# Ledger of designs, part 47: designed miniproteins, single chains, continued (5)

Each design is a single chain, and the fold is of that chain. pLDDT is the mean over its residues in the fold that is shown.

## One batch from the design tools (miniprotein)

Design m17714
Fold by ESMFold2-Fast:
Structure m17714 (fold): chain A 61 residues (1-61)
Amino acid sequence: MELLKEAEELLKEGKYEEALEKLIEYLKKTNPILAKAVEDAKKFAKDLKALAERVLKYLKE
């Protein structure tokens, strides 16, 4: 849960890559398959903000 709050704060600061790293770290502990999918998506993403916001929204639902 602390990693999710850190990711939210990084997103507000415009630090999208760092926010994604925190979300991936959280997913590695809770859902390793999704963690790998997000890591792969990050490599090819043109919009890191949209990706980070989408992942965070999914985890909060």
Scores: mean pLDDT 80

Design m17715
Fold by ESMFold2-Fast:
Structure m17715 (fold): chain A 68 residues (1-68)
Amino acid sequence: DASDAAKALVKLGKEGVPSVTVTLSSGTTLTVDTSNPAKIIGAALSILGENPTSVTITAGSTTLTFSS
């Protein structure tokens, strides 16, 4: 769900991934600079505000998919 996607964004930032791409079920795509906490928070709020049925996070070769 959106909460799990937000937690995954924070985890990727702590692991030193420099940027991630977040794709929502609406087709909205966000590029997030994980070195900037404000950008992570902004992306998390966008995910929660759109209430998507799925969220896909891509970080380099890693892809994570979350569904409600």
Scores: mean pLDDT 74

Design m17716
Fold by ESMFold2-Fast:
Structure m17716 (fold): chain A 70 residues (1-70)
Amino acid sequence: MSAEELIKEAMKAMNEGDEEKASELLKEAYERDPSAIYEFLMALMLASSLGLEKVAKVAAELINKGEAAA
């Protein structure tokens, strides 16, 4: 599964209210491609819109790490 596919699965988990699964999928996506900043930003926006504070924090941390590595 590619980083993009993992982020899509994370977004699906967010829509289902599964914060733990969404957070785990985002972390796995980062391990595969830390440069997928745009996809992580989309995940952050979705998590924020849904009020999923735990997932939003994870996505924000991964974006910050990815940008620092560039």
Scores: mean pLDDT 80

Design m17717
Fold by ESMFold2-Fast:
Structure m17717 (fold): chain A 84 residues (1-84)
Amino acid sequence: NLEEARRLIEELVRLAEEALRAERAGDEETVARLEKEADELIEKLKELLSKLPPEEQEELMRELARRMNELAARFGEDFADAVA
């Protein structure tokens, strides 16, 4: 349902944040593992989205993109500050 899809989006954002932190630490093994977990969640999200009307699918995908862009902006700035 809609609520479960939003929960999966939150999980994906959390995994992405953890993967970015692991990448900063140089832990490529942890990054690879987290990417695999993210792929699994993406598959589940895709299944849930297929059960929703197209308008709700669009809204949820827009929400995911917004959350990921916010995360990327935050870590991009942090990377510049940390490694300058």
Scores: mean pLDDT 74

Design m17718
Fold by ESMFold2-Fast:
Structure m17718 (fold): chain A 63 residues (1-63)
Amino acid sequence: MVGDIVRALRDVPEMGDICLALKKGELCVVEKVIDDDTWKVRSLETGKTGYVGAGNLEVVGRV
């Protein structure tokens, strides 16, 4: 849900201007849940925001 801290389960490639590229193990905060498969997140390492497939993320905590 919004405010969850999530970790990238794998490297996620950049697939366009609105999508966020992630490295395996990168920590992000969920800013918006668009649907069950697509979340808008902010990287805690880079500060960048973008859309990521939810299946690439694991919830590890909450803010």
Scores: mean pLDDT 75

Design m17719
Fold by ESMFold2-Fast:
Structure m17719 (fold): chain A 85 residues (1-85)
Amino acid sequence: SELVERIEEAVRRAEKELDRIREELRRAAEEGMSAEELLELAEYIRELFEKAAEILREAGREELAERTRELGERAAEAARETARE
């Protein structure tokens, strides 16, 4: 489906930009985003990517679903790491 193709593109883009995402999270913390807000963001990212992975699994895209779940966990962990400093 078109939705699955858009998700696949978004996952590929996000995988390549994970280091930039880490930099932006650190900047947000330096600019006043609280540890609680960063932890809420981490939870939201994890849930969002888990839902996307479920849609991809239902569409028969198991490999992409696993990559999506892993990407969500890595992005959520980046936010959790930023919250701890």
Scores: mean pLDDT 79

Design m17720
Fold by ESMFold2-Fast:
Structure m17720 (fold): chain A 56 residues (1-56)
Amino acid sequence: SLPPKSKAVEAAKHLLEAFPTVPEETIARFLARELGLSLEEARKAVREARRELEKE
């Protein structure tokens, strides 16, 4: 089944927290590959994750 958007955002949060020095584009490419997302969807998930982490 297709991964829900929430799963992609949660995965992006974990990657941003674990690898704070890694560029967002690198994280997005990794998520696209691992979750079978388009690069655009992966970039969106990374941006949403960063926004949520900033709020926390």
Scores: mean pLDDT 78

Design m17721
Fold by ESMFold2-Fast:
Structure m17721 (fold): chain A 96 residues (1-96)
Amino acid sequence: NPQIDSVDITTDLTSSTVTITITGSSGDSQQASNDIIDFIQRTFPDSQITLTHSGNTSTITITFPTGGRALSAGYAIQDYIQRNYPNATVTLTVRE
């Protein structure tokens, strides 16, 4: 499993977006981002996903039909990450 240092999750209820910032080694952050995207595509097929990589950081931006859907997704993603990357520091922020 990839070795991840931290995952920052931001849910924006006004834009109906969830932004996930994954920090680890370059390869580990990329592998973790692909695993997380697979989870999101299966669980939230109504979402739009973009992925960017920069050095040791991978950023996933997800757009949902509603802020309520984004909120539910943010919590589900947090739970998934805590279960699959138990040594990572996970932070969840909710904005209106």
Scores: mean pLDDT 86

Design m17722
Fold by ESMFold2-Fast:
Structure m17722 (fold): chain A 58 residues (1-58)
Amino acid sequence: MKELAQKIAVALIRAKKDSLTPEEAAELTGIPLEEVRKILEMLGKDRITLDDAIKLMK
């Protein structure tokens, strides 16, 4: 989980976006789309924010 969250956080910073869709996160990180969707389901969200990624790293 921490490694995936770190990749998502870096992708958000590089894209200069406050949130990513599952498709954007998969494209920017190389994480399979299905895996990104599972993370978002755990968070109860349709988009991942930097704050969400930081929480997943803890």
Scores: mean pLDDT 76

Design m17723
Fold by ESMFold2-Fast:
Structure m17723 (fold): chain A 60 residues (1-60)
Amino acid sequence: MKKEKLVEFLQKKYGLSKEEAERIADMLLELSQNPEELERWLKANFSDEDREEILKILEE
């Protein structure tokens, strides 16, 4: 599932707890319903490289 992959990515890259990673993953999935808002949020919070990886997971 997309959420599980996002949680794994966030834990490995940013050292987040499972609970913190799950909250951010839920936010990203909600934001994926509005691509413009998702892109703005990702640009503000993640590097270009990490943004690409997150988008790839969301597009799966």
Scores: mean pLDDT 80

Design m17724
Fold by ESMFold2-Fast:
Structure m17724 (fold): chain A 55 residues (1-55)
Amino acid sequence: SPEVEELRAMLERHRDRVIAELKAAGASPEQIAATDANLRKAEERVLAHYEAEAA
């Protein structure tokens, strides 16, 4: 649905901003990679929930 696509885009922009802020704060590559992986997993769970509810 258009709403799920918009939510996906919003979550991707949020992740980009969080990663940029961590880089600006001098976070380690390991911390950045772990945060990115955790955010991606959270995004997948949120999107899967909304896609299931829309089906």
Scores: mean pLDDT 84

Design m17725
Fold by ESMFold2-Fast:
Structure m17725 (fold): chain A 85 residues (1-85)
Amino acid sequence: ELFDKLKELAEKIVEVVRKYLDPETAARFEARAQEMLAAAKTPKELYRGLVELIVEAVRAGKDNPEFVDELAKIAEELSELRSKA
């Protein structure tokens, strides 16, 4: 339940990166998200991985306000889910 919702947020991050960044950068984030999802066995581990993924995505597209706003919304959803863990 909580783990599945965190996986949905990982998918949202990848979709936002794919929408706003170049295909090569998007492919790298997709690969990293898949590695994180395969490695994380607890909601806490997945939460930590998602925070790191958002930080890296913001750094990659920091000059695009719409991209940063989309990631900020995902970060807010992630923060709300953390309060249930």
Scores: mean pLDDT 81

Design m17727
Fold by ESMFold2-Fast:
Structure m17727 (fold): chain A 61 residues (1-61)
Amino acid sequence: DYKKKAEELKKKAEELKEKALKEKRSLSDEELEELQRNSALSVLLENGKIEEAKKLEEELK
């Protein structure tokens, strides 16, 4: 279910932001890249671009 997957990716992005805020720090380069990828994936899935999302996810392997 792509809609649920998009929600999970958004939740992960929010958790990363909240963790950085709690620790009073900026996101690391690695965390920023993960946030950007998860945001891109969630947008693709929300727009029904499932094949593009699958390709992006494969690149993350």
Scores: mean pLDDT 75

Design m17728
Fold by ESMFold2-Fast:
Structure m17728 (fold): chain A 80 residues (1-80)
Amino acid sequence: VRELLRRAREAARAGDAEAALRHLEAAVREAAKVASDEEVKEIVEEALEAARALHAGDVEAALAELEELERTVERALKRA
């Protein structure tokens, strides 16, 4: 999951929104396997905000949302 989120941030920084979205989707799918139902809901909501920023071409907002998502995922994994 951490590696997929890192790749999403690198793709977003490079302006490759399609690659960033693919890595984001893969990261959410992997996180859902280990996170609680409440944590999955939070992860999905944050991932949707990152996806909206990527679709809008707002790289700065997308990077900020991906960083928040990484913190949420790290917190969930620490409890698992």
Scores: mean pLDDT 79

Design m17729
Fold by ESMFold2-Fast:
Structure m17729 (fold): chain A 80 residues (1-80)
Amino acid sequence: SMKEALKELAAKQDPAALAEEARAALADLERNRHLLPEEAAEALAEELRRIAEAAEAGDLEAAAEAYVRLLELQAALAAS
C-alpha cells in the first residue's frame, strides 16, 4: 500500500541511498531485460527511473508513488 511504501522510504531516510538503489536496480533490469516480456521490462524500468529521479530531487512522496506502481507491476507479473 502507499502507506507501507512511505513507511519503508521513511525508514531509509536517505534519498541519496534510495536513488543509488533505484539506479542499481534499473541497471540490473536492463542487463537482464531478455528474461522479461518487453512491455513488462519497459514498465518496470520507467517506475525505477521515476523512483531514482524523485529521490534525487528529495521528493519522497513521488518516489513512494512510483514504488507502489513498481510493486503493482511485480505482483501482476507474478500472477501471470
Scores: mean pLDDT 77

Design m17730
Fold by ESMFold2-Fast:
Structure m17730 (fold): chain A 90 residues (1-90)
Amino acid sequence: SKLERYLKILDETFEEVKPEIEARARAAGLTDEQVAEVLDISRAMGLVTAKLLADAGIELSDEEAKELFKRDIYNGADIGIEAVRVDREA
């Protein structure tokens, strides 16, 4: 199915960028538990996009899908880091 294909590309892309996200979160002063939360948010952003692409019947190449997921995963990481920082400062 289109969803299975996009989920595979998402998971492969996530594993590729995961060390960079972990490094960014730790550099921001997050604990291991908070780093795990950031990773969950990052993957969830890509998962939403994968489901939307499949539901809409949109056919991207592997390269196009990877670049889109990479952007969403990094955006999710940035949101997650900021959310954790704001919660800590509250």
Scores: mean pLDDT 87

Design m17731
Fold by ESMFold2-Fast:
Structure m17731 (fold): chain A 63 residues (1-63)
Amino acid sequence: MEGKLYRAKKDFKKTSPYELDVKKGDLLRVLAELSDDWVLAQNLKTGEVGWVPKEYLEEVGEL
C-alpha cells in the first residue's frame, strides 16, 4: 500500500473490534483519517487494519 509511514511511540490496546493493536516501535501505513485525532492504519508487522489515535504515532516517512 502507498501512504505515509508512521511509528508507534507507545503501546495502544484496542478497545473495540474496529481499532488496531500496536506496540511501541511498530511501523504503520496510514490509509485514511476520520478526524485530526484518529487514523485508519495498517500495522506492517501483523497486516491488520484499524483505527489508532494519531497521538500514539510519529511520522517517519512518505513511502
Scores: mean pLDDT 77

Design m17732
Fold by ESMFold2-Fast:
Structure m17732 (fold): chain A 101 residues (1-101)
Amino acid sequence: SAVDRILAEVRELEEKILGILERHKAAPEVVERVRGMFEQMVAAIEALRDEPVATLVARVLGMLEGLRGELAELLDEATYAEVDAEIREAEARLRAIEAEA
């Protein structure tokens, strides 16, 4: 289903970002903040499971924009660039899911 594809994309993005943070030795507080943001994102998707796919994608994209903004303040430029690239790729895949629905 489209919602299961969205959940899979969000979970894959979390794993990729956490891996980047580990390689760059990010502070534990940053790692916990990222985990919390993804936990809220998964909860929001589950709460909106029966809503139109466009509504789900819009909420996830909004939450990713919020995460991007917060991480730009917390991470060094090199770590942020790697994280931002992964977020942009996930956003493209989420928009493709919306276009197919």
Scores: mean pLDDT 87

Design m17733
Fold by ESMFold2-Fast:
Structure m17733 (fold): chain A 95 residues (1-95)
Amino acid sequence: MKEKYKEAALTYVSSKEAGDAALAAGDADPSAVAAYEEAIKHYETALKSLDTIEEIFLEKFGELPPEAVEFFSKEKAELEAKIAAAKAAIAAAKA
């Protein structure tokens, strides 16, 4: 469990940073569809890592305080919005 938490936390941070870098690379060259695809992959990994962290906290503490629930909800919404933007950019590049 401790290893799972550590892996999830490191994956969340690294994937979010990698996703942001890939999205910026795609925005600099919108024809580079692979950059947007890489951004989506990283953000999806970050979302799964957040879910894992949330599950571990619920298992350990039984309940998340409202502030933690709001934090996870907001972070997931921001990552999902970035995924949607990258998907739209891929669709536009292929059209």
Scores: mean pLDDT 81

Design m17734
Fold by ESMFold2-Fast:
Structure m17734 (fold): chain A 68 residues (1-68)
Amino acid sequence: GELIEKAKEELRKLAEGREQVSVTDVGLAAKEAGLSDLQVKKAIELAKKRSPSGVMSLEEAEEVFEEL
């Protein structure tokens, strides 16, 4: 949906040209995009499941938003 595309745009802004982002960046991007608290929580949980280290590729983080 429109909010998912906005979350991807906010994530790219937080990445600042970096190819990797943190789970914290995923949560912040979701909040800035206007996703619900439940969707933000799900995004963080999915991101943690994909990368227990707390860091993932920008592409993997964008896939997290597509799974919401």
Scores: mean pLDDT 83

Design m17735
Fold by ESMFold2-Fast:
Structure m17735 (fold): chain A 65 residues (1-65)
Amino acid sequence: KKKILVVTVLSPEEAAEVVEMLKKEYPDAEIEVVRAPSEEEARRLALEHSLLHPDVEVVLVGPQK
């Protein structure tokens, strides 16, 4: 089963929208969300998780222009 970790600086409401979009693309995937206080911390967490758990797809989501 596909595992996806969403690391984001977005609000809980905005993060929920991203999760909903991912559920449409991967309806059988296990999705976890981690909210970081800054973009730098989010990038660090995403990198560390990718190195420790290469079987999990890490998606870094920040504010878009």
Scores: mean pLDDT 77

Design m17736
Fold by ESMFold2-Fast:
Structure m17736 (fold): chain A 76 residues (1-76)
Amino acid sequence: SDEDLEEAVRNIATVLNATENPSRGALYAGLLESRLDPAQQERVVDVTEALLAAGELRLPLTEEDVRRLLAAVRAA
């Protein structure tokens, strides 16, 4: 559901704010308790890495950054 996706994105934000240069595995670890299927988890991780690489997310993430990430994941 959309609420499950928002919770997953907020869990990713927690990992990003707690860890310097988190690995792809660390992002997946943030999704362990999510109700997302594997394809949705892959999408969240891929979009997060793409936005970080593009410099569109700055650590620590603000609420505005979380909303931006959520919108990008929904658009993917």
Scores: mean pLDDT 81

Design m17737
Fold by ESMFold2-Fast:
Structure m17737 (fold): chain A 66 residues (1-66)
Amino acid sequence: EEIEKLKKMADEYNKLAEQYRKLSETLRAQAEKDPSFQPQADSYRALADYYERLAKKYNEEIEKLK
């Protein structure tokens, strides 16, 4: 059940990417009023991008196994 494991990992990474993207967007909006939130917003955006790339990699591995 290798494909099912990869799908689960891709789904988890996509969920993490969405979560961190929303956190980054919220903090970015707050940074418009208070710049002290900008570094944390940038950090969450980097994490969202990282997990999105991981999810893409796992989906590409699934396609190779089909």
Scores: mean pLDDT 83

Design m17738
Fold by ESMFold2-Fast:
Structure m17738 (fold): chain A 86 residues (1-86)
Amino acid sequence: MPSKKALEAIGVPNYEELLEKMKQIAKEEGLDVPDEELREAVRLYAGILAKNKGKNISDEELRKILAEETRKRFSEEVAKVMEKAF
């Protein structure tokens, strides 16, 4: 599970609500993404955002890092769901 600090870094302190939102986005986009991959992707995103919080990094540059790491470890479908959730 993502830490409270990591979830706060992505602006969503409730992990369960974020996961439900991502599942809904996946259904609306016609993407068959496993729950386990979404959970791990949230952990990755939260960790990267928490690590980079307070650094002088642009939103565009941060989004590139998040998208690349998600594609590298999961899939394009997971990356698309995460990009739409944030």
Scores: mean pLDDT 70

Design m17739
Fold by ESMFold2-Fast:
Structure m17739 (fold): chain A 67 residues (1-67)
Amino acid sequence: MSEEEMVALFARYDTDRDGVLDREEFAALARSLGLDPEAAWARADRDGDGTVDWEEFLAALREWSAE
């Protein structure tokens, strides 16, 4: 997947356009990519604040692509 495709996908699930995904929005996005939502969330929300911004999301996906 490309960064441009991820931007489009992130924007689709960020319905409020606030620039962050909550756990439910992120889980839906992760499932659309064929990823385990729980493992996905654990990698993206490392500080446990309950939201994932665009940079955290991109970093998590890069780590998944490397593993």
Scores: mean pLDDT 71

Design m17740
Fold by ESMFold2-Fast:
Structure m17740 (fold): chain A 81 residues (1-81)
Amino acid sequence: MEKIARAVGYEIRAIGDELDKDYLGAGEAYERAGELYATVEGELETAVKLYEKAAEYYEKAGDLEKAEEARAKAEELRKKL
């Protein structure tokens, strides 16, 4: 479960960044967590939710390009479900 442990670490970092109002950092951390879960069998739904979360924080940060990329990745992964 090494990938899940690292992903959880990124989720904790994202929560810390959100509390600091570092929305760009929060988006990047959620994206890294989603990327890790996307490589774990049975965790595609979790990966989709994390990419959607990343998109929300990228949008809050004003990075509309990263938000759109994260949403596109969530949709790509959802098609595999």
Scores: mean pLDDT 84

Design m17741
Fold by ESMFold2-Fast:
Structure m17741 (fold): chain A 69 residues (1-69)
Amino acid sequence: KVQSLIEEAQKKKALGEKFLKDGDYKKAAQAYKEAAELYRQVAELDPANSEDFLLLAEKLEEKAKELEA
């Protein structure tokens, strides 16, 4: 279900935020990338809300890129 993927993406994003607060930038970046991938899958399955989920994925990918710099 699309809702299950959204919930998993939210969990990965929260995990990334926790790792960021803990100073574990590599794990934070990985969690953000995993959350972004899940949001991209949601966008493919829910075309009506695709733009919103793609924007969420792009934001998380940008955060991950900054943490890997």
Scores: mean pLDDT 84

Design m17742
Fold by ESMFold2-Fast:
Order: C-alpha cells, then sequence, then structure tokens
Structure m17742 (fold): chain A 55 residues (1-55)
C-alpha cells in the first residue's frame, strides 16, 4: 500500500504510529480522504523518527 511504501525505511515504532494515525484520522473524519490521512500520518511518523535521533 502507499502508506507501507512511504514508511518502508522508518522504524517499526514509526510505522505503527503512521498506521494508527491514518486509521484515527479517517475514523474521526479529521482527514476526509485516505490520501490526506496518509500524508499527515507519514509526516508525523517522519517527525517522530527525527525527534528520536535528536536525543
Amino acid sequence: SELEEATADLSEEAKELARRLKEGLLRSKLAPTEEQAIKIAVTAAEIHERAAALR
């Protein structure tokens, strides 16, 4: 899937975060389209990964 491809190089923790966030955004209707949900989820997962590296 597009989400799995976009997060392939991230940690398992970041991949799980992206998957959960995508599902949450669609369920709560905060992102009305799957494309928007994926973009938000991927961006959040990338930020999480970078923040962990700044330790």
Scores: mean pLDDT 78

Design m17743
Fold by ESMFold2-Fast:
Structure m17743 (fold): chain A 100 residues (1-100)
Amino acid sequence: SKVEEEIKKYYKELGVEVPKSLTKEEKIKLLEQRLVSLEVTLDLLKAELENLRPLVERMKLPEEEKEKLLEKEEKELKEAIEELEKEIEEIKKLIEELKK
């Protein structure tokens, strides 16, 4: 079950053992807590992306090197944001399925 996989992943991240039995309500609560954590991380990555250009412009580097650095860092941040948005969407689907 994708729900069981996400719960196991969350407990592994917390460094604690997964309980042998969880109620539907407990599973929903854990996924909702994970969702909040991921949404906070997403907001931080989006803020980092927004602040990237001003940060690079302040560096004592040739213009060409600034452009290369900016393109590389923007690509990496955009990829991380896209992956996190997909994970958030999947968890939202799992919560909705459990509530049915």
Scores: mean pLDDT 84

Design m17744
Fold by ESMFold2-Fast:
Structure m17744 (fold): chain A 57 residues (1-57)
Amino acid sequence: SDATLEEARAIALEKHGAVLDPTAPETEKHRRAEELFVRALNRARDDADLLALVRDA
């Protein structure tokens, strides 16, 4: 669902914000978060799996 996709993107961005240097440009954080999200999306079988993969990445 659209709501689950937005939640997964938000989790990816928050997770990357914690892993990356806090001083990194927002564009770089968004780029890396989107890469993480896309990898999870390609592996996910359903919405619940997508959220789990994003959290575990």
Scores: mean pLDDT 72

Design m17745
Fold by ESMFold2-Fast:
Structure m17745 (fold): chain A 79 residues (1-79)
Amino acid sequence: MKISKEELEREVLRALAEMLLATLANISPQVKKVYEENKDKSLKEIAEEILKVMRENGDTDGARVAELALKLIEEAEKL
């Protein structure tokens, strides 16, 4: 199979970001609602909405996880 280092790194970063956001959605009903309402949006837009909701609710730990997911998405976009 033809898989480049850049392609592999991009897929890994994106998969990790999706896994973090899905984990937040399983823990928080509010995050699950944001995820469901934004299904047609990009992964980056979903992560930004989740981060906003976490910050508005004072969930510092959830906000950190959402920030990490956004950072992973941004690194994938640079590859």
Scores: mean pLDDT 80

Design m17746
Fold by ESMFold2-Fast:
Structure m17746 (fold): chain A 62 residues (1-62)
Amino acid sequence: AQELIEQAREALKKGDYDTAISLAEQGMKVAREQKDLRAYFEAAKLINEARSKKGEDILVPS
């Protein structure tokens, strides 16, 4: 779970929001199976941030 969350955070930093969402979703699934609530909520937060940034991309050309 943590490794996937770290990869999602890295993708978010690079502006690859779709990859960040995909990796964070995978991290959430693994965290749920491991019963790691902290990792689960961290992955959910990354998904929300990536969704917000996707909306902002229209305003800021990459």
Scores: mean pLDDT 74

Design m17747
Fold by ESMFold2-Fast:
Structure m17747 (fold): chain A 75 residues (1-75)
Amino acid sequence: SAREEAEKLTKEGKEALKKGDYDKAIELYQEAIALDPQSVEAWVNLGEAYAKKGDLEKALEYQAKAAALAEAQGL
């Protein structure tokens, strides 16, 4: 399913992030979000990847999206 594929991509993104491959992590998280736009975890991780790249504006933008989505889901 799309949700299962999104979860797999999010896991692969976390592995890329641990290896310091921030661009690969961003790509994988964006693919996960395309398959499951409701994934708070994928949005949070995308923000973290941008923060680690030093792109603080993008990091804050995606953290805000994650927070709004979490509130909408009662998290």
Scores: mean pLDDT 88

Design m17748
Fold by ESMFold2-Fast:
Structure m17748 (fold): chain A 113 residues (1-113)
Amino acid sequence: MERERLEKLIEEFRKEGPEAQVVADALRTALRVAEKHGIPPLAAAFQALASVAYSLGEDETAKHLMEAARAVRAGDYDKAIEHLEKAKKLSKNPVLQKALDGLIEILREERER
C-alpha cells in the first residue's frame, strides 16, 4: 500500500514544472532501488529527498530526512513523522515542502495499520 501511495504522489509531481519533475524522477529511482535491495520504500524516498535537499544547500533539512529514513527502518513511525515535520519547516523550497506533506500523509496512514 505505501508503494502505491508513493507512485500516485510521483505521478502528481510529474504534472508540475521542471523542479517537481526532478523530485518525481528522484523518488521513482529510489523506489526501484528499494525494490532491488529490500529497503522500505518510504526510507528510500526520504534518502532521495535528502540528496535533493543537499543539492539545494538545505543541509539541516537533509539531516532530518536522513533521520526520518533511519526511524522508518527501525519501525519508529512517530519519530519519522517528527523529523519530516521539522524538515518541512526548515525547507525554503515549495516543491520539497509539498513532497514532504505527501510523505507525512502516507506515513501517518501506515502508522494507523
Scores: mean pLDDT 83

Design m17749
Fold by ESMFold2-Fast:
Structure m17749 (fold): chain A 72 residues (1-72)
Amino acid sequence: ALEKERKEAEERFEEAVRRAEELVREGRLEEAVRLMEEEAEYFLLLHERFKDPYFLELAERALELAREIREL
């Protein structure tokens, strides 16, 4: 039943990762971190709404990327 929501969330995550990679290449690290943290907040909201652990996994992956970028 949540297949469409999961697919849309996954596509959004992939787009955000591509944008964050561009920002990192441009030296815009603070913006890349902010983008990933905002995406994590969005996926946590989806997890709260749908109770599907897949959205929690996306949020955790976004936070992990934000931490990795912050350590650069």
Scores: mean pLDDT 88

Design m17750
Fold by ESMFold2-Fast:
Parts: sequence; structure tokens; C-alpha cells
Structure m17750 (fold): chain A 71 residues (1-71)
Amino acid sequence: SPVPLTEEDKAFLKATLPPLYEKDLAEAEKLGEEYVKLVEESYEILLLYTTDPEKAKKLLAELKEKYEASL
């Protein structure tokens, strides 16, 4: 069942995601542009959970289908 994030969870994500994003982006840049795009899309979806969790869920499902089809 979709459980909405608490305001404390949203604040934690907003504080935590930018430094993790910078680290993951730097590592992805070493691996190739496709990995950079994956990190960018993944973090956009994670941040979107703080404002619109239903839209975030839909985009996550679309991202999964895109990458599962390439495996």
C-alpha cells in the first residue's frame, strides 16, 4: 500500500539526497553517460516522493520497465 512520507522523512531526504547525488553522479561520470542519466533520473524520482509520491511511483515503474527490458 502507498504510505505517504512524513514531513520529517521529507526533510531528511531533502538534506541527504544532494550530497549522495553529488557522490553517485561523480562515480557515474567515470562509467559513462548512460549511468549519469540513470543517477539523474533516479534522484529526480526520489526527490519527487517528497512532493508527489503518486507521480514518483509512476515514473519509477517506467524507469524499471526501461532498464529491465535492456537486461
Scores: mean pLDDT 71

Design m17751
Fold by ESMFold2-Fast:
Structure m17751 (fold): chain A 62 residues (1-62)
Amino acid sequence: SGEKTLKGGIEAAKAGNSVGAAAGAAELRKIGAMPDELAREAQAAAYAGNSEAAAEKLREGL
């Protein structure tokens, strides 16, 4: 399930959907499927509207 959530988050980020990317990172952090530090960085990038940076951080978890 974590892999599907991660791939979904990356696709959301690539599409410029910062809200979807942030939600994906938050879920991965909540279920422990991604290192906390990496998930926080992905969320921060997404909240800042930096979809490309959010996608790169999520890809590090893949």
Scores: mean pLDDT 76

